# Designed miniproteins, single chains, continued (5): the designs that were tried, part 8

Each design is a single chain, and the fold is of that chain. pLDDT is the mean over its residues in the fold that is shown.

## One batch from the design tools (miniprotein)

Design m16247
Fold by ESMFold2-Fast:
Structure m16247 (fold): chain A 80 residues (1-80)
Amino acid sequence: DKVTGTLTVTNDGRTVTITGSVPEIGFGGNLTSPLTTPQPPATGQLDITKEGDRVTFRLTLRDTATGELLRQETGEVPAR
């Protein structure tokens, strides 16, 4: 069956935080990672879709100050 979940992505210029819950892929809570290269502060959304054993994602990030679209990516989580 098809399942869809959404995670929030926030970049404060120094740290990226991913927060939310998608139990179907075993994610719940907050994941925080420091940036190796400074980036403009941004906020966005990571959409997860699980269909059978396939997991795909779509990332959208916007600049927090201007609202400008900074990044839009799609991909697939590797199968085991």
Scores: mean pLDDT 73

Design m16248
Fold by ESMFold2-Fast:
Structure m16248 (fold): chain A 77 residues (1-77)
Amino acid sequence: MKELEEAKKILQEIADKYRRGEPISEEDKNKLIEVAKKLTPEQKEELIRMLEAMREHFPPEYQKELDKIIEEIKKLS
């Protein structure tokens, strides 16, 4: 599915920003949420699982930003 692949690309961009020491921007959050709106319930669950897995490997400041994204995606149901 194009939308889920697009979401994965956005997650990769966020991971790359983390590796460069950049914070997750509002633009990154908005892109991911807009893609999430187009996903099926099953695809949203997969995206949430990917975000939760990423969260575990990120430092606390990035975890808070990822938590906001996860909660926003959960609200889209």
Scores: mean pLDDT 77

Design m16249
Fold by ESMFold2-Fast:
Structure m16249 (fold): chain A 64 residues (1-64)
Amino acid sequence: SRDEELYALALAAIERGDLNAAYIYAQLLEDPALRAEVFRALARALESLGRHAAAEQMRKLADA
C-alpha cells in the first residue's frame, strides 16, 4: 500500500540521518498508527543528536 511504502521510506530516511525527508513522509501517511511510529522514531533520533526541544515536539505529534 501507499502507507506501507511511505513508512518504509521514512524509516530508511531516519537510518540515513535524513530527518527532514522522514518528517515529510510522516506528513503523507494516512494511517495514524504508522504516522505516530515515524514521529517516535524521529524523536529518538533527535534526542540522540542532543536536539531535545525538537525531540519533544515529535513526541507530542506522535501522541496527538
Scores: mean pLDDT 89

Design m16250
Fold by ESMFold2-Fast:
Structure m16250 (fold): chain A 84 residues (1-84)
Amino acid sequence: SPALEEAQRELLRASEALKNGDYETAVKEAQRAVEIARRVLGEDSPLVAAAYTLLATSYEKLGDTEKAREVREQAERAMERLRA
């Protein structure tokens, strides 16, 4: 799926931005990955869980502790559903 490939590409871009200290870009690309992955695969997918995890880490690095907490909870819920 082109949309799935786009979500994976955005997730890779977010990861690279995070490694390079570009936390604003990491948030943007991770948000895009979450949006696409949720729409195409639904909430119960490993890609959605990974995208939420990367987004939470990016917010932590940006210093946005409250948004990081909220998104971390979403990542944890997604991971719990994968184990159900």
Scores: mean pLDDT 83

Design m16251
Fold by ESMFold2-Fast:
Structure m16251 (fold): chain A 82 residues (1-82)
Amino acid sequence: SPLTPEQEQLLQQRMLSVKLPPEQQAKLRAHLEQFLRVYGDQHLDKLLACRPDEELASLSPLELLQLLKNCPALADIPIELP
């Protein structure tokens, strides 16, 4: 897995609280998994506070990047990582 065991557990616990159709749950999980892989777990709570789960699940990769740039709670996160 590209995630640490701790990140995978955090993601799994977060997904248990999500009340979305299975397709939207899968999209949300994929977005959060990529976020954790790139930015780590210390900022996950800030991302989840920026938009409802329904909106996060519906975002394209470009829209997710725009959210990262425009959300004040995520201002401390580098947009580009090597």
Scores: mean pLDDT 68

Design m16252
Fold by ESMFold2-Fast:
Order: C-alpha cells, then sequence, then structure tokens
Structure m16252 (fold): chain A 65 residues (1-65)
C-alpha cells in the first residue's frame, strides 16, 4: 500500500512471530500473520496490512541466521 514504509517481523521466545507495520505518518500498527509456512530452518510468512485486506506482504525468515 502507498502509505506503508516498513513491515517488521520479530521472533518471540516461544517460536511464534509478531508483525508490525509502519506508515508514512509514523504510525505503527500490529499486523495479522495470515499464513505461516515452515520449510526446515526457513519460515515464509504472509502478513496482511491493516486497513488494506487485499494487500499481503510475503516475508521469508531464516531461523539459522
Amino acid sequence: PEDVVEVRVERNEDGSFTATVKYKDGTVKPAEIVEERREGDKVTLKVRIPGHPDHVVTITVDLRW
């Protein structure tokens, strides 16, 4: 989406993930992880942008790096 400047994903101690979105105005909102696919040491996450239900960002996380 045009007003999104950053999507951040963090791994929690229990192995779950938290996603947040930063907007051009400096607003930060929690984002919904709609899909999580684990492939060995790699996790592919699909994150839905708040306010834009048809906009999904794919992020790949390597758990060994």
Scores: mean pLDDT 75

Design m16253
Fold by ESMFold2-Fast:
Structure m16253 (fold): chain A 84 residues (1-84)
Amino acid sequence: KLEELAKWLVENKEELLEKLRENAAPVLSEEEVEEVVEKAREALEKVEEGKMTLEEALAEVAGHVAELLGLDPEEVKARLLEVM
């Protein structure tokens, strides 16, 4: 199930990154949005290369967003799953 989701996310990477940027823009600064999108792109590329699991990638991106917003990483991870 996670393998199928990872494949779908990699195949739709650019569309998902654009959607993430649009959803982050109201709550983060322009600089922070670009930072989050770049982290998400790197994480998805590592998943595509087999260097990282989807779960690890989501944890890295969620951790970074949580640090910027002062939120719980698990809460941010749940929100990212809603927008990706």
Scores: mean pLDDT 72

Design m16254
Fold by ESMFold2-Fast:
Structure m16254 (fold): chain A 92 residues (1-92)
Amino acid sequence: MPEIPKEVAEMLMEAVALGVEKAKEAAELLEAGDKEKAAKTLEEAAEEVEEMLLEAAKKAEEAGNEEAAKFLRELAEQAREELLKAAEEAKA
């Protein structure tokens, strides 16, 4: 497993917490029948989570932790893909 510096780990945890909070909000909106607002919430979460994870990756790279930076960039791509897929499914 890559060793993640404390500052980068805190940024990762904040990104995860944001993703979870937005996914919960979108689920509540879907239960209420507001598919468009649920999709928008997930699309906005995809952008915000990607930005946070890429900023964490930059910090890891600047600290000389290339493995952590690579892991965070791959996680940013995956998180964006999954959230955008969930947004498309919410519109259906």
Scores: mean pLDDT 83

Design m16255
Fold by ESMFold2-Fast:
Structure m16255 (fold): chain A 91 residues (1-91)
Amino acid sequence: DPLEQAKREVEKKKEELEKEAANMNTLEKQLEALKLGTKLIEKYREKTEELNKNRHKELTDDERIENLSIGVKVYEGNMLRMTANAKLALK
């Protein structure tokens, strides 16, 4: 099932992002992660809003997979920003 595979890929990507966050040990990496995270959130915010505006439409599997893809990018952006900000605050 492509949708179930997409959900598993999202969980795998989240685990990869947690490992990336753990390795974010230099000031340069922290600043770059903050910058990248901000760009990801800004880029995918409009796409998320567009998808949420479809009223009373049953989503196709392709649209559901697209939503999962957008959701993981927003999660990536938030994870990068939150981790970078936390590590910068500790220095």
Scores: mean pLDDT 74

Design m16256
Fold by ESMFold2-Fast:
Structure m16256 (fold): chain A 81 residues (1-81)
Amino acid sequence: SPSSAQLLGHIRAQIARALRDLELVAAERDREKAERFAKGLEQMIAEIERLMEQLDPASRAEARALVAELRARLEEVLAGL
């Protein structure tokens, strides 16, 4: 099984990619497309939350902060449309 450090690394990379893709979607200013993308992000976050169960407490806290950052940015994007 991967270590907490390896899993956290994968979670960081996945969230960084999601944040980048969210900015591309935001630039299109298409609310329906943004809402569809948001549904995909919620599925991804659910999978990350399942992986977080395998993390040590410190890595889990960092992963929660990264998920919170992604959720906050998604909310800002949807509110701005």
Scores: mean pLDDT 88

Design m16257
Fold by ESMFold2-Fast:
Structure m16257 (fold): chain A 94 residues (1-94)
Amino acid sequence: DAAERERKLEELLRLLEEMLRTDKPVSPETAELLSSLLTPEQRVLLLGEVSRLAAEGDLEGALALFRRWLRAAVTGDQAALAALEAEIDARLRA
């Protein structure tokens, strides 16, 4: 059910936004979900860039990046995940 998946994605993004705003550690449930959707390497890359954007005050950019990664991971879109990894790598080298 696409609508059900979208609602759960929005709920997860809201929880991640609260985490970023309050500097609280990720809940065990959220950490488990992220671990099931992303490889360790992808999580390190994503969390590094999200933390950088949040530290610069770009919370909307951080949340948009989380949304793109979670959508690609949930749909199993390996090409989209690879494109996101390349985009982050390019930003770090700019």
Scores: mean pLDDT 68

Design m16258
Fold by ESMFold2-Fast:
Structure m16258 (fold): chain A 98 residues (1-98)
Amino acid sequence: MKDIEEAAKLISKATGKDFEKILEELKKQVEEAAEELKKMDKEEVYKQFKEALEKGLATQKNKEVQLAVLNLLLATAKLAENEELVKLVEEKLEEVKK
């Protein structure tokens, strides 16, 4: 829950859009994404997201955008109960915050 709120705050600050509207949209998107990930093999999901994160973080230079994306992915991984993905995203968040 807190991870989605943190992402919504970053996006609201960057775009000037209403925080509550962003929060509702993000909660729905994260819940839908988590349900889709639960249907997939956990190891395959981990592999795909690891590759996507490495590419995404290399191409995206805006730290606030990186933090927003990582917080959303962390929330999605927690809801999907993919422990390896949660650990990967937490490690990437620590790297970006430093």
Scores: mean pLDDT 80

Design m16259
Fold by ESMFold2-Fast:
Structure m16259 (fold): chain A 92 residues (1-92)
Amino acid sequence: EREAELERVFARAEELGEQLAKYTEKIDPELAKKLRQAMEKARDPETRLEGLREFARVAAVASAHFKKLGDEEGAQIAREAANAYRRAIELA
């Protein structure tokens, strides 16, 4: 069912988003705060699409930031989270 599919994809996006936010807190607390704010918007049905789009954008910034630091692990975590949120946008 489409609704169940969206819920499953969104749950996966939330999981990867939390992983990225926790990872980012160690390096850039302000960037982690932006990620968490986007996640909060995505949890609210009224602002879901806005939050999903905002998270994907901020996660891309995080990925570029980690690449500049030579942190391939952080860059990969950010790419995975961004891709999951983009997938949720497709189903929303």
Scores: mean pLDDT 84

Design m16260
Fold by ESMFold2-Fast:
Structure m16260 (fold): chain A 69 residues (1-69)
Amino acid sequence: TSKIKKLLKKEAGGAKTIAVDDLADVVKKALGLSDEQAERVQALAWGRAGGAPTVSIGTAAESVKEVLG
């Protein structure tokens, strides 16, 4: 979703990736998600990262979309 990607890019300060460990805090600040929603987004991003320490803005946005439906 274009709106989610835009908000995540703004919160990331122009970075192309977000650290998986920081993602819950980033989505709470950028999107106003609950702690439970943010933890679910981070868990999905962890799985998609396949052991990488960071995910792309696109992968983060898709994880948010999957949690929100």
Scores: mean pLDDT 80

Design m16261
Fold by ESMFold2-Fast:
Structure m16261 (fold): chain A 104 residues (1-104)
Amino acid sequence: DRRDLIEKAREHYRKGQEAFEKKDYESAVEHYSKAVEYARQAKDWLLLAKANYNLGKALFELKDYEKAIEAYELAAEAATQANDGILKAQASSLAAEAEEKLKE
């Protein structure tokens, strides 16, 4: 069952990437959100970090900066659990960029 959850997370992650490349950011948010749900259930911390990171990017493009910050912070937390210092730093940097947009 955990393997099925990981496969569902990967499938939605892939669909999110395809939507993002087409600039369909609403569809990207929908698919990345599903990837986050399945990755969290599976406790696949690296996939959870990647899904939240890209969810944040899609939300940023939609100008949903508060939600983008939340997604980036969750990505940084998951990246810490995955022992991925680079992804943690990238997520924290993009959270700071989204916070700067909220001040405008």
Scores: mean pLDDT 92

Design m16262
Fold by ESMFold2-Fast:
Structure m16262 (fold): chain A 86 residues (1-86)
Amino acid sequence: SEKEEIIKLGKEVAEYFKKQGMEDAAKAAEKAGKRLAEEGVPVEVARAVARNLLTEAETRGVTPEDVESVTTMALLAYRRSRERRE
């Protein structure tokens, strides 16, 4: 299911962050994956969040606050998009 794919994606991003020494960001990434799955976002939205966080990690360190911010903004954008569709 899409929910299972999103949860798996969150775990994969978390494992990457752990390997980079970003343990708090890893915990936040796993939590974000579960939150996105619970909110019923499309897999494509979750993949966009993952890509943004991984790109950030390649340039600088990612904090748990960065993960929460990116995830919250993506959720708000998705909810607003859905509200505008009849």
Scores: mean pLDDT 83

Design m16263
Fold by ESMFold2-Fast:
Structure m16263 (fold): chain A 78 residues (1-78)
Amino acid sequence: SLELEVTKLLMRGMANITQADLLRTRNPSLSAEQKARLDQLIAELERLIAEAKADPSRVAELAARLDAIDAQIAAIEK
């Protein structure tokens, strides 16, 4: 159902915010530029969650954006 797909997207978004925040606060090897990029990615995830709540019909489009953000967070972890 659409409701289930939205719920999955919101849960993934929240998990990615938690992951990015933990990386930002607990990794002492991150540069100032990497920390700033994580702050930007967290803000993008918060906007994505708000957009999904405002218009659930966009879930497929927003899932693709979430996948792109997840890849950027993973790149910073390396």
Scores: mean pLDDT 87

Design m16264
Fold by ESMFold2-Fast:
Structure m16264 (fold): chain A 94 residues (1-94)
Amino acid sequence: SPLAVLQEALARASDPSLTPEESYTIFLDGVRTALAGYDTLDEAGKQFLRQVLTAMELNLADPNGFLSIFLDIAKKELRDRILNTLAEAKETLA
């Protein structure tokens, strides 16, 4: 299930032994997998994915949020991946 992949990615990304880059890479891969399978999700799965993406957007809009702070210091490649994933999510959920 794409929802199960995203839930597993969120759990793995929460491991405090990981670097922020490793955590975010795992999280983004989970989000991308869920987006690729979006049309196969039931309504509960689609709602969960929308909630995750809304939380990312709210965190990005908050200058004290982790995502906003992280983007200021992240390597360009990871920053571009985060922004591109959010843009793809916006198009998919529109």
Scores: mean pLDDT 70

Design m16265
Fold by ESMFold2-Fast:
Structure m16265 (fold): chain A 97 residues (1-97)
Amino acid sequence: MKSNRELTVEALGDLLFLDHTGDGPTLREVAEAVGLSEEELERALALANAWRSLFGLPEIDPATTRLSEEAFEFLKKVAEGKIKEEDVEKELMKVIR
C-alpha cells in the first residue's frame, strides 16, 4: 500500500495534469501545507508534465501556477489520510475547478 505522502504526490500530479489550477495557493505554498519536500513537489510536476506532453498540453510553470481552492482542499484530505487509497482517483474526479 502507498503512504499518504506518496498518494499526495500522485494526487497533486493528477490535479495539475487535469488543469485544476486557479486563484488558490502557489505550488510552493501547497507543498509546505501538505508536508511535501522540494523533491516530492518536483516529482509531482514531472508526473503532470509527462502526461501533459503525451496529450500535447503546455507544461505547468511552477513559478506562476496556482492550485484551485477546491483542488487544495481535496489534496489536504489526501495528505491527512482522510481518503482511502482505493477512493483517491474516484474522489479526485469529483473535484470542481
Scores: mean pLDDT 83

Design m16266
Fold by ESMFold2-Fast:
Structure m16266 (fold): chain A 107 residues (1-107)
Amino acid sequence: SESIKLLEEIVKQLEELLKEAPKELQPKIQELIDMARKFIEYLKYIESLPEVTEEDKELAIDLAEKFVKYAKSVLEDLLKKLKDPALQEKLKEIIKQVEELLKILKE
């Protein structure tokens, strides 16, 4: 799944950001990692089903839209709190990847 691969890349970049981020900002980054991992588990579960219903697809899209909206909100708030230009650039790249998820959902 293209969505699963992109989410796994987002998790990887968030884990790298977590290692470099100030201790006070680490809990919010960890929360996003945990949410993304749960979403990956859900998508893998849906893909493991012998037949995917219309309800399963609608629920996956709804969860994805809610995740992207929440993730963008948290990442944009983190961007305002980060003072390191290198970490700001890395976070902007993560925001771009989260926005790419919305494009995949609309295709």
Scores: mean pLDDT 81

Design m16267
Fold by ESMFold2-Fast:
Structure m16267 (fold): chain A 85 residues (1-85)
Amino acid sequence: MKAQEALDLLDRIAPELTPEELRRYVARFGAALNSPVGAREASDIIGDPEARELLEAFKKGDYEKAREISDRVLDRLIAELKARL
């Protein structure tokens, strides 16, 4: 599953990350899992426009759009983590 792939990649890279970098990746991963809490944290920690859009989708009850945004965040996160290997 893509979520497990992202988690495995993050675990492998984690020793090379500062605590601040790790916190930012964890927040983005939460948003990627279609989590309202994760989206809020990503918006607050890194000012991510996609995380803000995800929060607005949840507030409006647009769960289809929320899922689409989360899938996009997950794909981008996996690509960035792979690039650091």
Scores: mean pLDDT 77

Design m16268
Fold by ESMFold2-Fast:
Structure m16268 (fold): chain A 74 residues (1-74)
Amino acid sequence: SRAEADAYRAAGEAAAKAGDYKTALAHYRQALELDPDHAGAAANYVMTVAELAGLGEATEEEIAEAGRLLDRFS
């Protein structure tokens, strides 16, 4: 549901603020599973992957997933 997707997005934002970017990605992914059209969760996923890439911690899979979200929401 939208409310559950919004809750996962909020949990992801809290994790990201704590510096737990991998937990943030997991929460944003759950939001997108509940609501594939959740633009906020998609944008936050992409931004969090960019932060991880800057830290040298993004996986190729995470980068590819962010790219697919950009294509879907462009």
Scores: mean pLDDT 86

Design m16269
Fold by ESMFold2-Fast:
Structure m16269 (fold): chain A 81 residues (1-81)
Amino acid sequence: SARIRALQREILSLLNRDSSLTPEQRLAALALATALQEVYEDPSPEVRARQVAFIRRILAENPDLPAEVKALAEEAIALLE
């Protein structure tokens, strides 16, 4: 969907502009962007379910992620469910 691609681009744009992110935060945000890319390329129910589980895990393991990244990831989960 166009919105999933827009969310992915917003995460990548934030990564390119925010020099204050830790290496761990950058890796987590990049993993989220990659999950959204996979759903964009294959919107099957199986890929959606797998990537939603993966996004939830990344959010749970990375509580220090910027609020903007968390909001984009939560919007993606809502769209994919």
Scores: mean pLDDT 85

Design m16270
Fold by ESMFold2-Fast:
Structure m16270 (fold): chain A 91 residues (1-91)
Amino acid sequence: SLEESLRRLEEALREDIVEFLRVEGREDLAELIEDPEKLPEALEGLEKELERLEEEMENEPDSLKRARLLGKILVLGMAISYLRNELREQE
């Protein structure tokens, strides 16, 4: 059903976010996301990482490296939006 497909997609998105963070060397944030009780701590950590990447991008003179940083910023911003919505739905 559509509801089962949406639940599966939500689980896949969470797994993709966790994998992204592990590839980026942020195993600490990945572990926080895997624990539903720690979502507020995960969000705080992700928002700080987003600020760090934005500062790194502003100081990056190489256009290709800047584009790669922008890509990471966009993925992380989407992840924050998704997890923030998840937290709101938990009451």
Scores: mean pLDDT 80

Design m16271
Fold by ESMFold2-Fast:
Formats: sequence, C-alpha cells, structure tokens
Structure m16271 (fold): chain A 92 residues (1-92)
Amino acid sequence: KEYHVLVTIITDGDPQAKEEVLKKLEELKKELEEKGLKVTLEQNPKVPNIFTLTIVAPSKEQAEEAVKKVEELVEELKAKGIKLEVHITVSP
C-alpha cells in the first residue's frame, strides 16, 4: 500500500522568499528521491507564490518521515524570517 503526502506551501509573494522556498523544496525532493520516494514539485504559473509537493511513499513510516522533513524545512524557513502558510494531507 502506497501513501500520498500532499503539501501546499503559500508564500507572501516576496520574490526572494519564493526563490529560497523553491531551493529548499528542490533539495528536499532530491533527499526524499534518494530514499526511494516519488516526489513531484509544482509551482502554479498563474499563482507563482504557491508550491505543491506530492510525495508517494511505499509505507506509512516513510510517509510520516517525509511529513517530519517538510515540517523541519518549514520551521527553518520561518526562522529565516520567511512568512508562509503550509497545508499537509496524508492519505493511503
């Protein structure tokens, strides 16, 4: 059974914040893919301050670890003064 983790990240529209968020999400994508998860990172071309990360994990434990990594990344970005809103959904 595969688990899907859907992450939506919304920034305040600051260009520098968007570049930092994109860089960190691309780094997280590579890290998770190296662990065998499938990761799709999308930026809405009509709303470029919204990022969507879709993670397909082969187990619940790997899905929970992916959520933890996303939460750690979000706290790191907030610690740098980046304002963002995050929504995470996990489904089998």
Scores: mean pLDDT 83

Design m16272
Fold by ESMFold2-Fast:
Structure m16272 (fold): chain A 97 residues (1-97)
Amino acid sequence: DLIKEIESDEDKYMADILNAEGGARSVIKKQGVTAAANDIYEMYKSKSRISRVRALAFLLYYSKRFKVASLEEIAAALDKGDLSLVEELLEKLKKRL
């Protein structure tokens, strides 16, 4: 379980989290939260394992800090194309910009 792996060794995934955060912050500043949420969604459903890992590590890290929802709830919503929880998480990130 990738979620448990990231939780047990957050330092290993910190570079992936910071990379995804930097990308999200850039998109929020230029295009807004909805555009940034769509970028995270494209990473999440990507054929690239590294893109999926970055999206999942980022979502896990900030879901815990912002207390929006569990990663399992966010993933279930994304599997249905519902970006509302990711948008809520990114709105909280935007307040720190």
Scores: mean pLDDT 82

Design m16273
Fold by ESMFold2-Fast:
Structure m16273 (fold): chain A 70 residues (1-70)
Amino acid sequence: LGREAGEAAARAAAETGSAEAAAKAVQDMGGLDPEDARRVGEGATGLIASGMSVETAAALAGREAELLAQ
């Protein structure tokens, strides 16, 4: 769950630059409520905007998603 959510968020953030698009990608996977999906999307978008690689942003966002899901 966490890994897939982080990958979806980071990819959407890199493609669109939009936290809303990243949050939607996480929501479409299921397993997180809309507010938690927004947090993961915002986190991934901020990391990508700071110049972080998609792979690293996905790992960090995935960790956040895992903590929020618990």
Scores: mean pLDDT 80

Design m16274
Fold by ESMFold2-Fast:
Structure m16274 (fold): chain A 103 residues (1-103)
Amino acid sequence: APAVERLVTAQVQMHTIELIDQAEKEIRELKEQAEKNNVPQEVLNQKIVEILSKVQNEIDKYAEEAARQAAASSAQDVQALEQQAAQLSAQIRQRVQDDNLRR
């Protein structure tokens, strides 16, 4: 079992929460501006995708760095952390999906 890989996933997901919180603020500002200027939802969605792409780039960068540290780790309680991270990841994806559908 690739415990190192799962540990990296857990660390990346936890850090992702911070990045998503920052992205949410930018998205809220764009939504308000779009409503005032009668911007089509398709155009708004494209700008939201740009913000999410930047978040993904930061996540990828962090994942690479976390993988290096995890390779040197001797953590024994990785399974407990993995389960918590998996649950959190599911919640994050659900929120993103719900927000995208609801706009």
Scores: mean pLDDT 70

Design m16275
Fold by ESMFold2-Fast:
Structure m16275 (fold): chain A 90 residues (1-90)
Amino acid sequence: SEYLELGEKMRKLAGEFAELLEKYKETGSEEDKEKAREKGEELVELAKEFDGEKVREYLEKALEDPEKAGEYIREAVEIMAEGIGDGYLK
């Protein structure tokens, strides 16, 4: 189903975002930060039907505070999962 495919794509992009953010955390490089931001924008694009603005806020917080990145990414994924659940299960 399209919602299962969307959920899988979200998890993949969230994982890739986390990996890029971990590299940025290690290097402090603006290039690595931009790569993470680009991946975050892909995740926001998928979330646009499920409160993409709030998802963007949490992903930007992860970029600003990489130490709390896991918490912010979980919040973003939870918002998207709730949106998928509401569309798929109702």
Scores: mean pLDDT 73

Design m16276
Fold by ESMFold2-Fast:
Structure m16276 (fold): chain A 99 residues (1-99)
Amino acid sequence: SPNVERLRAELIATLQTAKSLNTDEAVKAALDEFIALVKDPNVTAEQIEAAMKRINELFTKQMNDPSLSEEEKLRIGLWNLSISGDAYVLIRALRREAA
């Protein structure tokens, strides 16, 4: 579907930008895994949802690091929200295509 391809490209762009601005190697590795998953034409809504939840958990853990500034924590929170938004839209589109 052209709509699913557009939503995949949008999520990949968001994930790539989030990775470029993040300093945590575990978060960056998880973002790379999520990008690879989104690029799979056979990816399921359930796989995207699981990867999204993993990223949410890693960002939440990163935001609890007392060495980070309040500005850095806010940026992480905003990227977590942006990724969740793009992932949710893709999940909904994949579920409609499967029905």
Scores: mean pLDDT 89

Design m16277
Fold by ESMFold2-Fast:
Structure m16277 (fold): chain A 82 residues (1-82)
Amino acid sequence: LSEKEKAEVEGAIYLIKGIVHEMAADRALKEGNIEEALKHYEEALKSFEKARDYFKKAGNEQGAKDAESRIEEVKKRIEELK
């Protein structure tokens, strides 16, 4: 894989990690566990930030924009729960 292809794969991996943490946070929230939900949203935020940065390195502007949208949504959810 080229450096750009490697960055794209890493971006996809971190995007998936972020989604998995969002799903875990949503589950915790449905169970009334706000503290667990916050921990998972914080991990989702970190993962989406890494995904954004890797997509930028790959020249995948659409992937970076999608990750930025997810970052903004997760930040809003964290703020609403604090």
Scores: mean pLDDT 89

Design m16278
Fold by ESMFold2-Fast:
Structure m16278 (fold): chain A 60 residues (1-60)
Amino acid sequence: QRAQYQELVQEAGILASTLDPETQRKIGERVGANHRWLEETGDYAAAAERVQRLIEEAKE
């Protein structure tokens, strides 16, 4: 669960590095906001789904 979330965050970061700087920054901001939400709720499953959606949206 936690490991899966961290792996997805890392994958999102790697993917973002192949995109333009503005998109990369926006992805970072969304991941950061999601992480703060995770710290309040402890819901790693929902947090992982949100990161996965970001990856799918950024992947072309």
Scores: mean pLDDT 78

Design m16279
Fold by ESMFold2-Fast:
Structure m16279 (fold): chain A 77 residues (1-77)
Amino acid sequence: MNEEQFERAARKLLELRKTRSVKAEEILEILKEEGAEEEFEWWKKNEKEPQVVAKEIGLILRVIGEAIQIELEEKKK
């Protein structure tokens, strides 16, 4: 995933959060839709399960961080 893909995933997360709470599993689904599906498949084939889980958590944290940055920027005005 690149920066633009993370921004798109973050904006989708923010849109969903306007109406309800979003679970980690749903964040993973958003990431897959924005291009992480190939990375998840590569990790599952080339990495041990604990490393796959760690990388998935890393992507979730990255998209949450991006969403927080966008929300804070919007709150300034």
Scores: mean pLDDT 77

Design m16280
Fold by ESMFold2-Fast:
Structure m16280 (fold): chain A 72 residues (1-72)
Amino acid sequence: TEARRKEAIERARRYLEKALAAGLSEETAASFVAWELASLGYTPEEVREALEAAGARPTEQAIATARRVYEK
């Protein structure tokens, strides 16, 4: 739903800001955000859209991380 999409984007922005402030590279930060969102039950597609909307690059590594976490 639209509300669920907005929530995912807001969470992605917050996690991304925290990861970058902690000194993680953009690639590692994207993977960290993907891990966190997938752990909350967001699908890999929702994670991809949230990363893009948050201004992060949805790397293949980040999306692969989301798939592994989501499947578990």
Scores: mean pLDDT 85

